# Designed miniproteins, single chains, continued (3), part 23

Each design is a single chain, and the fold is of that chain. pLDDT is the mean over its residues in the fold that is shown.

## One batch from the design tools (miniprotein)

Design m8775
Fold by ESMFold2-Fast:
Structure m8775 (fold): chain A 73 residues (1-73)
Amino acid sequence: VDRDAVLAHLKRAIELLKSLPNPDEKAIELIDRAGAAVVAGDVETARRYLQEALSLTDNPEVKAELQAALDLL
């Protein structure tokens, strides 16, 4: 697992979400928790949080960043 590449995609997803009108704070929280799980080496927990975050967003750019992170786990 390229941890730095995964974390870069998660940071990009959070930046994109924060740039939207009325940012989805639950999605941002889930992505932050996924990042913490990646740092801890808990890949299974990270996948679960990212899949939940994907279900909360309709933004195609955010979805692409989250999917790229999942594909690298």
Scores: mean pLDDT 85

Design m8776
Fold by ESMFold2-Fast:
Structure m8776 (fold): chain A 80 residues (1-80)
Amino acid sequence: MKVIGTKTLKAEGAEEVWARATAEVDGTKISVPATVEKLPDGTYIATAEAEFPKPAKLTVEVRALNAEGAETSDTKTEYL
């Protein structure tokens, strides 16, 4: 099954933004490539895409760090 997970984060003044995604299939956790894009409104969107032969749980996390070292993050978990 093909899975696409997305998570948005609003982070004004971020200097670094990164995303990570983890899939869980039959109790095994695997890392999934994730990308991050900045939208014109200052919102960031993280996207992860993977294909599994079975139903999977996909967790997408996006994090942002500002110049002062303050961090903000959000996560979303999707089930198939």
Scores: mean pLDDT 76

Design m8777
Fold by ESMFold2-Fast:
Structure m8777 (fold): chain A 91 residues (1-91)
Amino acid sequence: DKINELYEKLRKASHELAEQHKDKLVEYANKTSEVLSKTDLKGPRGVAAVAAFLAALMGLSDEEIERIAKLANEDPVKGLEEAMKLIERYK
């Protein structure tokens, strides 16, 4: 399943990124929660939440975090691919 493969790759990349930002994880988690609370998302929020948290860890603006969350919610494959590209670009 392409979605499961992308999600597993993203989870591994997310773990490495979180280790780089361990001292700021609470701050970024709070920012992600705030942006997601005001974003109109349908259905399960898991993929959107992961993509939004990664965008926050990379220092993106609230508007960019919301955009990535919406993209991942509407098209999980495209959203996960975009999040992976952002991680690669950040590194």
Scores: mean pLDDT 70

Design m8778
Fold by ESMFold2-Fast:
Structure m8778 (fold): chain A 89 residues (1-89)
Amino acid sequence: MEDEKLKQKYADEVRAYANLSEAVARALEILGGDPELAEQFRKNAEKLRKLADEALSGTPENAQKLYEEAKKIADETEKAGDEAIKRLM
């Protein structure tokens, strides 16, 4: 069904955002960055994984809403992560 594919698409995008947050947290740890910021990004990744699971189990409309929420978290993580990593490299 097209609705199932749409939910899967949103869930996959949200999961990609979770992977990004985890990757940034790992990079900060390897580079000796702020451990509190790294922990925050890991918590963001876990939150995003829960949103991805919810996107699969609900309606397509709910999946879109969760994707929009996840995108906001991802945009904030990318900005903060880029600033932090740039200072360490």
Scores: mean pLDDT 83

Design m8779
Fold by ESMFold2-Fast:
Structure m8779 (fold): chain A 56 residues (1-56)
Amino acid sequence: SEAAQAEAPPQLPDDMTPEEVAKGLLGIDPEAAERLLKARPDLPAAVRAHLEEALK
């Protein structure tokens, strides 16, 4: 175990998995999710992969 300093990389909520986040976005509006995927390349790779696979 090691103490991490104050460095905040882009993270998902602790209580949600990338799969659940992707499902939530797709459940609300798949078109908005597709637009977000194109506009936000900085999304976590796991979420991006789930969105790309679900949309294709």
Scores: mean pLDDT 67

Design m8780
Fold by ESMFold2-Fast:
Structure m8780 (fold): chain A 73 residues (1-73)
Amino acid sequence: SNFEEALRLIEAAIRSGDKERAAEGLRSVLSKAGVPEEEIERWVEEIVRAIDAGDKERAIRLAREAVEYARRR
């Protein structure tokens, strides 16, 4: 599934602390699923905040939730 591959790459970016790559991956997968830009930016902001806080587990959980939300649309 394209969602599974996208999530794997986003999780790798989060683990390496690469916020830009994580954000781009999230925007790409959510946009392709038809999620509105305003909702995408809310997901990205929350995940980036978790990365900045050093809470990679929270960032990964939020990324999984965002991708599952997109998959259900």
Scores: mean pLDDT 87

Design m8781
Fold by ESMFold2-Fast:
Structure m8781 (fold): chain A 89 residues (1-89)
Amino acid sequence: MAPISQEHLDQLVALAGTLPLEELKRLAAGLRVQAERREELQATPEEKREEAAEEAEERIEELVRELAGASREELLALIREALLRLSEL
């Protein structure tokens, strides 16, 4: 997969920056888990992928709790990193 262009990445992060802090935490957690699981699924047998989808939802809720004290800047940095990682898969 070709990496996302810097312009598109900047536009997506700018749009995310308009969200309320609680929604921003949810988006950051969701994108990070999606990137982590997509990388894991590339390395795992097909038969285990269904289980991984359910674990991803639990991991999102766990990360939202971990991000409870995170600043807007930290959340936007996590979103940028996750989007870049997803674009490279």
Scores: mean pLDDT 71

Design m8782
Fold by ESMFold2-Fast:
Structure m8782 (fold): chain A 66 residues (1-66)
Amino acid sequence: VEELEKALEKAEKAAKEETDPTVLRVLLHELGELREQAEKIEDEEKKKELLSRIDRITELVNKKLA
């Protein structure tokens, strides 16, 4: 869980600072993998929190790629 939170913090920073479409596409793929990991969390409250955070970062990346 802590590793996932750290990865999301790095992904959020990259999503805000990066503008290269190729790097953003790689980040989008990584966010998909992080989402799959978060969906396996049995703690419903923690799972909801992390999925919400992943969705927010994913939306930012998708907006930049549009």
Scores: mean pLDDT 79

Design m8783
Fold by ESMFold2-Fast:
Structure m8783 (fold): chain A 71 residues (1-71)
Amino acid sequence: ASFETLVAIGERHYAAGDYEAAAVAYHMAAEVAPNDRLRAQALRNLGRAYEALGLHEKAAEAYAKADELEA
């Protein structure tokens, strides 16, 4: 699937409250991202999904990785 498709899937799951499915889709989006900017975007979306799941340490790791890509 394309980056855009995986982000859209993640957004739909997040809006539905399916945060685990959203996290999976955003993680896949980060893996296929064509550049560091879009990978950072997907990682920030992943962090938000992890926060919604109460996985605060995983959220912090995702945000830190995004910050590294935009440093």
Scores: mean pLDDT 88

Design m8784
Fold by ESMFold2-Fast:
Structure m8784 (fold): chain A 61 residues (1-61)
Amino acid sequence: DLEAQLRALLREASASDAAPAPEDLRQRIGEHYGLDPARLTFRASPALQARIAALLDELAA
């Protein structure tokens, strides 16, 4: 289940001490869940950011 995988990665990002996620990634997550991107606060390594983006791409297809 891609949705469950995405939620698991976002939970991992909420516990991360990495750099803040880029605005474009927060915007995509906000659009996917119907949330305000400005209220999304998470941090993710480049590798975790890439995994989240890949799952969003798969869910959009």
Scores: mean pLDDT 76

Design m8785
Fold by ESMFold2-Fast:
Structure m8785 (fold): chain A 99 residues (1-99)
Amino acid sequence: MMAKEKEVYEEMLKLIEAMYKALLAGSQYDDVEKAKEAALKVFKEVLGLDEKTDFADLKALMDEISEKAEKYLSEEQKKEIEEYARKLEEEIKKELAER
């Protein structure tokens, strides 16, 4: 049981990191379609996904990871993940403000 919780916890942390790295990549473009393409590319690279993965596949993966998190993670672990996401968002906002 503990091994599965650790696996899901690590998957959530990687997903959050991938999301913020994708946002940084997308923020370089004013064009929405170019921003989406850049974000999707970074998502695939960070999560080690197949090059053929599209936004529908990514949404399905995110939904699966979220469902696992709800099933296996405690409220305390979810708060830790949320706090990690906030800290990462603050660092990225600082980086973007310096541009």
Scores: mean pLDDT 77

Design m8786
Fold by ESMFold2-Fast:
Structure m8786 (fold): chain A 107 residues (1-107)
Amino acid sequence: ELSLEERAQAARLLSEYISWLLSQVEDEETQELLRLLEDAILAAMGASPENLPAVLAAIEELVEQIMSKSDEELQEKLRGLLKIIRDVLLNNMSVEELEERIKELLS
């Protein structure tokens, strides 16, 4: 299980990646959805285990909405991001692995 410090690090890494995605997107509606996704991810990193399934479901719905308005390249990046978020929140990924997987998404 991630410590509070590790959760804060994960939140920062994911926030930086979302900021990079925002720089790649010109559509204002998609930018607004990406900002909502960033807020949802930050909330998820601070969520109790009891609330985590509901927050994860909200993240999945936001990602699907963004993908519906995105080109194929952005859709693949968003699918990769969703897998990373899920793996982090379900304790299947270390912060070090998260950092490496985000680097792969930036490639």
Scores: mean pLDDT 81

Design m8787
Fold by ESMFold2-Fast:
Structure m8787 (fold): chain A 80 residues (1-80)
Amino acid sequence: MPAEVLEMAREALRRLREEHGLSGRDLAAVLRSRGFPLADPAAPATVRDVAAYILTLGFTTVEELVAHLVAEHERLRAAQ
């Protein structure tokens, strides 16, 4: 896993938590809803799970990734 992608994942997780109140469990639910394989599907999303997601979908900025994950989380809440 490239160091740059791990750092991007860490910064995204920090912003999601601090600015949007989204936990690793919220993000695990988002990734599962997208059919993305998690290292442990019963656990909160890890930095490595988010880094793998970045590589798979080709995100190039933290801002784009954060906006995407916030939008997908809100979509899941609306679909209840």
Scores: mean pLDDT 84

Design m8788
Fold by ESMFold2-Fast:
Structure m8788 (fold): chain A 92 residues (1-92)
Amino acid sequence: KPSPLEVEATLAIAVLTLAIREAKKGDYEGAIESAQLALKIVDRMEELGADPELVKEVRENLEKAIEYAKNGDFDKAIEYFEKARDLVAKAL
């Protein structure tokens, strides 16, 4: 049975997958909103005992993805969203 941390990590992966899809479609406003939701989920993962170093790396990659999305750098935004998603998957 999934733990509360596994549930939150699974939700973060789903939200980040949506952010990547939105960015690929040029919907940067949607991608930024999804990334901000992922940051809130990552905060809950930290409260549930996720590795602080992993949480820090996920936050840094998400913040970079948001910055690149705001600047219209499509390829870099997607790259950092994918890095954040892969890091979250390691928590499973």
Scores: mean pLDDT 88

Design m8789
Fold by ESMFold2-Fast:
Structure m8789 (fold): chain A 64 residues (1-64)
Amino acid sequence: MVMSPEEMRKKAEATDLKDDKAVMEVMTELAKVYRAYLAAGDTEAARKVLEIMTEITKKQAALS
């Protein structure tokens, strides 16, 4: 079962963005959840997951 967007957001917020391996793992999981929602036709849930991925990317760019 895929995680809800809310569960993925909590996991992303708990992720140490300075740990490249932890970031890659959470981004891989977000990508799987995103594709699963798209395959199910749940475009609203997919969009929420994409927003989480974008926020992680922006935060990582700010740390670089």
Scores: mean pLDDT 80

Design m8790
Fold by ESMFold2-Fast:
Structure m8790 (fold): chain A 66 residues (1-66)
Amino acid sequence: YTLKVTGLKSNADLVKVGKILQEEDIKILSIKWEGDSAFVEVEATEEQVKKAIEKLNAEGFTAEVV
C-alpha cells in the first residue's frame, strides 16, 4: 500500500506519523516528500492501514490510500 499524508508542517509531524504506523505493526518501506505531502510506501494488511488512517486523521493529518 502507498499512503498519501498531507498537513505535515515539520519533521516532528513526520516522526508522529511514523510512530502511529509502528503502533499498528506497519512496516515502512519508503517515505518520499513531494511539496506539502509525504508518500509513505508500507507493507501492511488492509485492517492495519484503515486503523492507521483513522489515527492519522484524529491527529489532524489527512491520510488516504493512493
Scores: mean pLDDT 79

Design m8791
Fold by ESMFold2-Fast:
Structure m8791 (fold): chain A 93 residues (1-93)
Amino acid sequence: SLKEEAEKLTKEAIELLKEAAEKYPEVRDYLDGAAVAIRIGYEDIATADTAFAVAKRLLAKAAELDPEIKPITEEALKLAEEAYRLRKEAEEK
C-alpha cells in the first residue's frame, strides 16, 4: 500500500492548503498554486522535483506575506515530500 499511503499524504497536504486558503484569503492564490503543483508532482513522478520546488517557492512567498501560516505551509511540504518519496518507491517495483 505504498501507493495508497502516498495518495493519502498528498490529499492531506492539499486539504491543509485548501483550508488555509479559506482562512487566509490574501495568500489564497499562492496556497492554491502550491496545491496544484503538489498534485501534478504526485500524478507525474518525472516532474516531482520541479513540482516540489514550485510548491516550496509559492508557500515561502505566502509565509512572507502572512507569517501565521508558516506552520501550515511547513506541514504541507513535509506531507508532500513523504508522499513523493513513497510514490517513487512504488514506481521502482
Scores: mean pLDDT 85

Design m8792
Fold by ESMFold2-Fast:
Structure m8792 (fold): chain A 67 residues (1-67)
Amino acid sequence: DLDALEARLAAGEPLTPEEVRRIRSDKAGYDAVKELNKQIKENPAPTVTASGSYDGVSVSATVEVLP
């Protein structure tokens, strides 16, 4: 659960290295989806591609939107 892990990190709670790695991995995926949704909102008709990086991790997503 990304939200719960981010809340714990923001609150200064101790996290295990595995939990930190997990939140980073999920964060990269979350950012990619968020960017993709933004691209769709701006260009609902054309094919859109979204990409992001978090702490050296690269992620990308592509979708084709037709009327």
Scores: mean pLDDT 57

Design m8793
Fold by ESMFold2-Fast:
Structure m8793 (fold): chain A 99 residues (1-99)
Amino acid sequence: STREELIEEAYKRLLEQLSEEEIELLKEYISAEEPKRRELVLELLQRWLNKDLGLPESTKLSREELEAYAKSHGLSLEEMLEQVEGVVKGLADILKEYE
């Protein structure tokens, strides 16, 4: 339980750092089904990469640029998307309880 409580607290803190637009994408993810959920995960990944790379928020990276970024971290794009989706699900679960 203590470890689960720490994970929940970490997601709550991360949620507080998200922009209004990122919160809206999470709300869309909660109500969506595939393939829309995958599209929303890609959009969130794109926004988080723009922040990490110091790029303008409106920057749209190509699939090749996303694959190159994943490779630089020792991952395939699909592996990176699976990790990001795990975070999105964790955030969505907290948002459902504490919206």
Scores: mean pLDDT 78

Design m8794
Fold by ESMFold2-Fast:
Structure m8794 (fold): chain A 69 residues (1-69)
Amino acid sequence: MSVEEVLKKAEEEVRRILQEMGLSPEDAELAAKAFVNYIKEKTKGKSPEEVIEEAKRGVDALRAQAAAS
């Protein structure tokens, strides 16, 4: 799976989770894009594998936070 494909899937998952937590579709979309940009900046110059791992870790952390709320 390509880095671009993984990041797109992560954006969709973050948007879904945030909407489940009570954010509007517009706010969830903005936050999901901010998440992807954060991952890109944090992993700048890193391998594709590191980008994928960081994106998955971020999504898993958000899911855990949503489940605890």
Scores: mean pLDDT 81

Design m8795
Fold by ESMFold2-Fast:
Structure m8795 (fold): chain A 94 residues (1-94)
Amino acid sequence: SEALLEEARRLIEEAVRLAAEGAPREEIDRLLERARELALKTLTPEQRELFERIVEKARKELPPEVLLAAEAYAALAVASSTEEDRKEILEALE
């Protein structure tokens, strides 16, 4: 799963670069969707539960245009998180 996580990170970095260069949204969204899918495949059941809580909050607070980017970043962050990181995130969500 480490290889999937590294690929997800590279796809997000590429999406950020393309966005800075003014590339079409469809191209950026394709990279973000793939990154999200790859990161999600690496999540444990506990990490998936945390991801779902973050996404539920994001969907209520963020405009639709940034949700995909937020979900991709959240999936990667949760997949890369330590137990201590996850505890702090859970406390912040309360």
Scores: mean pLDDT 83

Design m8796
Fold by ESMFold2-Fast:
Structure m8796 (fold): chain A 77 residues (1-77)
Amino acid sequence: SMIVEEMEKLVEKMDEIMEELKKETDEEKKKKLLEELKEIYERLVELFKEVPSEHILLAIGYVLRAIGYIFEAELLL
């Protein structure tokens, strides 16, 4: 599914942003990275609504991983 492939790419982008956030020392830049993570999460939630039933478990995995990234990012600020 193209939707699931897009969700995978978004989660991979979130992982890259998390690596950047862990190295960042500037508080303003950290806040911008967190906002970017939240924006990607909102897009993931929108895509999740369109996921075919046969791919729902895989899509749930991506959403849960994204929630984990948001939680971890907030702890780093």
Scores: mean pLDDT 88

Design m8797
Fold by ESMFold2-Fast:
Structure m8797 (fold): chain A 90 residues (1-90)
Amino acid sequence: PQLPTDEVLEQIRSKLTTEEDLKLVDIWRAVYNRDKKGLQKLLNEILANKENITNPRVLAVELRSIGTLAKLLGQPEMAELLFETAEKLS
């Protein structure tokens, strides 16, 4: 799938109700804006709260999908961070 615009991501974020879904939109925004430092912070927060995540396996699958797209967008370092975090959640 194509990466949505930042405006579309913000609209989606405003309609989401779970913190996990909101985190996924924030991660997409970080990848879109090539914000490696912001991405690392978001992923560290997820790992710090791992025990409070409702479905870590589903979140891991979503992070791998975003990581694959980040790699296709020419962001291999951000993709590696996403894959590593997904592995730790699995």
Scores: mean pLDDT 77

Design m8798
Fold by ESMFold2-Fast:
Structure m8798 (fold): chain A 100 residues (1-100)
Amino acid sequence: DDLKEALELLDKLIAKAEKLKEELKAGKIDQKTRSELLTLASELYPLAYEVDPELAEKFAELAAKFAEAIDNKDLESALKTLDELIEVLEELKRKVEEAL
């Protein structure tokens, strides 16, 4: 159940991250999408930590850096951090799928 829940949260988080990336490239930020992404990230963290603690810590660090960049209106840093976050989430997803 935990692995299946982690997979569902990962899929939702990746989709939100990709949507937010498109919004950032257009020079716009949807605060609701940002908040939803951070909420999903907090829900995923304990499940991801059980799968791979090192990747979970990297994921948490990138989510925090992304939030800071958005709060500072640093769109370039936000976009770069979001790209790195998506890569880590995709790696976590592969590990969860292999563990199923």
Scores: mean pLDDT 81

Design m8799
Fold by ESMFold2-Fast:
Formats: sequence, C-alpha cells, structure tokens
Structure m8799 (fold): chain A 83 residues (1-83)
Amino acid sequence: SRLEAATQAALAAVRAMAEKGVEKAREAAYTAVRSIADSLGPEAARAVGDAVAQAFKEEGDEEVAEAVREATRRVLEEIEERE
C-alpha cells in the first residue's frame, strides 16, 4: 500500500510537470524517486521509477518515459552501494 501510494504520487507529480516540459518532468521524477529511495529503499525506488516510465510509454509519451528512466538511473547511481 505504501509502495502503491508512492507510485501514484510520483506519477501525478511527473504528469503535472510534463505539461511544462520534459526537463520539468525529469526533475519531478528525480525528486520523487529520490524521496522513495530515502524512505523505502533503492528496490522500491527502482520499482516506482519503472512503473512511472511504463505508464508514460503506455500513453505514447516516450520522451517523458525516457526522462523518468534517466532520473531513476541517476538516483540509483547515487545509492549504488546499496544495490
């Protein structure tokens, strides 16, 4: 339930920022995924990042999906010692 709530919150934040541009979506994704990594760990952060990226791919927004994947990758790289 916490992971599902985190995924929904991250998706909503990225969706709102995507309307203002891909860079804003990337920043929102980074902030959300990083917060999840700090709270629930890197496994949860990866799962949320992947879920959000997949949702945008399903919508046909490949550019935002790729931005979310890059943001997720950056967060996981910062906490790579826990992977």
Scores: mean pLDDT 84

Design m8800
Fold by ESMFold2-Fast:
Structure m8800 (fold): chain A 100 residues (1-100)
Amino acid sequence: TSATAADTLLAAAEARMEEDPEGSIDDILAMIALLANQKDYETALRAIERFTELLKKMDKENQKLAIKGLEKLLKWAKERGYEEIAKAIEEAIKAVKEAE
C-alpha cells in the first residue's frame, strides 16, 4: 500500500541519514510532493507526520537542512492550493524548530 511504501522509504532514509542527510531529506520531500499530486492526501499527511518525528531526533544541522526543504515544499503546496498539506508542513516546521 502507499502507506507501507511511505513507511519503508522513511525507514530507508533514516538508515542513510548519517551518510547522506541532504539526499535522504530530498527523497522524502519528493515523495510527499508526488503523493499530494496524486491526491493521496492521507498518505502525504502521514509521511509529513513521520518525517517530523524523525527530524526531532536529528542534530541541528540536519534539522536546518530539512527546514529549508520543508519551506520550499510549503511554498509549492500553497501555490498548488494543497491547503491541508501546507498546514501540516507549517506545523512540522514549527515542531522541528522547537525540538531541543
Scores: mean pLDDT 80

Design m8801
Fold by ESMFold2-Fast:
Structure m8801 (fold): chain A 65 residues (1-65)
Amino acid sequence: ALKQAIVDAARATLSPEQAAQVEAAAATQSLEDVVRLLEEIIASLPREESFAAAGAVQAALRAAL
C-alpha cells in the first residue's frame, strides 16, 4: 500500500525514467530503500519540480499515519 502510493506519486511528478527506477526498487527493495532512492532523485531535481515531488510524497506518508 505505502510502496504503491510512493510509486504513484513518482509517476505523477518525476520523469518516466526516474519513476521506473522507483518502481523497480519498490518491487525488490524495502520501503526504507525506496524512500531513500526517492529522496535522492528529488534532491537532484530543479527547485519547482522538487517541491511538487516532496508535496506528493508528504501526502502519501500522511495517508499512512
Scores: mean pLDDT 73

Design m8802
Fold by ESMFold2-Fast:
Structure m8802 (fold): chain A 90 residues (1-90)
Amino acid sequence: SKEEIEENIRRIEELAEKGKKASPEKQRAILEELREVALEFLRKHLSEEAVKAFEEQLKETQDYILSNPEKRNEILELVTEYLIRLFEHL
């Protein structure tokens, strides 16, 4: 479990860094992968109700980043920090 948490944190951090440096075309795919990785891990540890709430929030955040690329790096840093803290408490 600890090793799984550490691996998922690493994947989230790597995808966030890729997202910050990516071209606009690549940003969508990377953000979608980041969301999928986070949700797949959360589905193993949280209730369906909690996962659905996160799914909605992460999708809204993704859509906002794609519509406001100038805020992408700031938002990715905040989301990554939030997800890491969440994973550490599972």
Scores: mean pLDDT 82

Design m8803
Fold by ESMFold2-Fast:
Structure m8803 (fold): chain A 80 residues (1-80)
Amino acid sequence: SKVKLKLISDDGKTVTITLDSNEDADAVKSKVEDALKKLGYDVTLTDELASEIKKRVEEAAKKGEDITLNVTILIDASKL
């Protein structure tokens, strides 16, 4: 099943991508990084953060829910 992931930048710009619950962490990482580039961020996600996003997508798909993520939180997490 498919889940919409909405990314919100600090200046209130948004990008929404669609993720399948069956995608691996590398596919999730690539799609999220591409969405971040559309918002003006050139950042690479850690494998741990990509795996966490994948788990959230799987859980959201089970509940029929969409996900919203703040880009600042993603950038701060990627530096750890």
Scores: mean pLDDT 79

Design m8804
Fold by ESMFold2-Fast:
Formats: structure tokens, C-alpha cells, sequence
Structure m8804 (fold): chain A 99 residues (1-99)
């Protein structure tokens, strides 16, 4: 499995599509249990901008959680809070499936 994750990371690193790269890196961070800080440093400014746009287009049932994220000052803090939320939710789902 680790070999497969490494191959996916290499493919994402060579991708010119910032949206695909951002989504793939988030998925890899979830699977590897990486901290949000490492993910933020890995994302380009274009990928961070794409994530901010995705926050605005989230489903209604998630909007209440996103409203708390949007209360943060500065784009970096909002993105960090959103990534933390995504990683927490995804790790909960993974823990449930692995149990």
C-alpha cells in the first residue's frame, strides 16, 4: 500500500492541474495521518485559492461548520480551519471503516 501511495504522490506532483493536486494531496494526507501544517506548506497559492472557492460551494448541511471557519481572520487561517475540519471528518470515517 505504501508503494501505491508514493506512486500517487509522484503523479500528483507532476500534475499541472492545481485543483486535482490539492484534492489528491488532501486525500493522501488523510490516508497517511499527516498534520494540517505539512499539507498547507505543500499546497501552492493557486491550490489554496481553489480550496477557498470550494468552501463557498459546500453543501447546505456543512455550511454551519463552514460559517465557523469563515469567522477566522485571514485566508490562511480559514484554509487551515477548513483542512482541519476535512481531515477530522475523513479520519472519523476511516476509523469507522477500519473498525
Amino acid sequence: MEELLAQIEEALATTSNPSLRAQGLIALAILRGEPVEELLERLSEEAKETLRRNIENAPEEIKKKIEEVMKKEGTKDRIKAFLTLLLEEARKLLAEELA
Scores: mean pLDDT 60

Design m8805
Fold by ESMFold2-Fast:
Structure m8805 (fold): chain A 85 residues (1-85)
Amino acid sequence: SAMDEAREALARAMSEANRIIMEVERALKDPSTSDEKKQELLELVKRLNETMVQALALYRAGDIEGLRETLKKMDEIIEELKKLL
């Protein structure tokens, strides 16, 4: 069903987001990471966390289209984080 597909997509996106956040935490603890890069990573992680909260709220509300758009935004933030790591 569309709801089962949405649940699986959300679960995959959340898993990927948590993985990238852990990589960011390692980069933030690395003294070779510049202050400018640390600030950019922190801003992107903040936006990622806000998007994750929104995705969960939309899923709970049954808003599949809103969830799909929010998951796309989450993927875009994850790709930006990958470029910095």
Scores: mean pLDDT 89

Design m8806
Fold by ESMFold2-Fast:
Structure m8806 (fold): chain A 68 residues (1-68)
Amino acid sequence: SLEEELAEVRKRIDEIEAKVKADPNTPLYVENLVEAARKIADLAEETGDPQLLATAKRLVDIVEEILK
């Protein structure tokens, strides 16, 4: 369901945000990507739009790849 997918994406956002916060050397653009993912996830929840959820998930995938 959309709610279950949103919960998964939000958990992943919280995990990447914690990593970013723990590392003072994280570039500003990475912090901006995390914030963008959070805002788009919030909009996906408000609108019920699965394309916004997919976009938030893609941003999370990008940040996870950068942090690896």
Scores: mean pLDDT 87

Design m8807
Fold by ESMFold2-Fast:
Structure m8807 (fold): chain A 110 residues (1-110)
Amino acid sequence: MSPVEKVLKFFEEQIKFLEEHKKKVEEDESLTEEQKEELITMYEHQIENIEILKEKILKDPTLETVREALEEIIAGLERTRKLYLELGLEDFAKELEELIEKARKLLEEI
């Protein structure tokens, strides 16, 4: 599998992860409506950004474009992890840490 194909697959996995977390947040009785709205809006923005980055890679499938896109996604994941920890969502933060490690390893292969 090419580095480009690996990153595109990772982005698809990330979109699915965010959609699953969106559903979990909607069902979480420990969160206020304001906290749910903030998290859901953040997930929707992240999904949109990933889709934009996927399209950018498809139009210009260079290792430089792929690397830049992956670095942007890693930065977004780190911001989300920080927010999860601030909200006491330790299990969500743990799952996100695993994705960040996977993304960093993928970046090292490029």
Scores: mean pLDDT 84

Design m8808
Fold by ESMFold2-Fast:
Structure m8808 (fold): chain A 59 residues (1-59)
Amino acid sequence: AAAERARVRALARELGLSDEEIALLLANGVTPAELEEWRRSGRDPALEAAILDRREAAA
């Protein structure tokens, strides 16, 4: 939904992510809940990799 995409963009900007990273999150279909979990984890690198690396589904 458009509201979900707007929330992802707002949260990602609040977290200091670049425009490129925000575009990647949106392309990967990352939800606001996934971003909030990552933020609450203290920006866990494993969770960060999971949400950003969804685009790299290995063939």
Scores: mean pLDDT 71

Design m8809
Fold by ESMFold2-Fast:
Structure m8809 (fold): chain A 56 residues (1-56)
Amino acid sequence: MTAEEALKKLKETKDLFPPSFQEEVEKSIKNAEEGKPDKETLEMVKTGEGLRQMVA
C-alpha cells in the first residue's frame, strides 16, 4: 500500500473511529502525508477499513 493510498483511506474512515482513537488516527494521517507509513499507520488503515465494513 502506498503512502497516498493510506492517507486517503485514513481520511475517509477517520470519523468512524471512537473519540479515544482520534489522536492516533491524526498521527497516522501525518505519517502518511510525510510519505512514511509505518506499521502503526498501516494497522490504523486496516482498522478503519474494518469499521467501514461494519457501517456499510
Scores: mean pLDDT 77

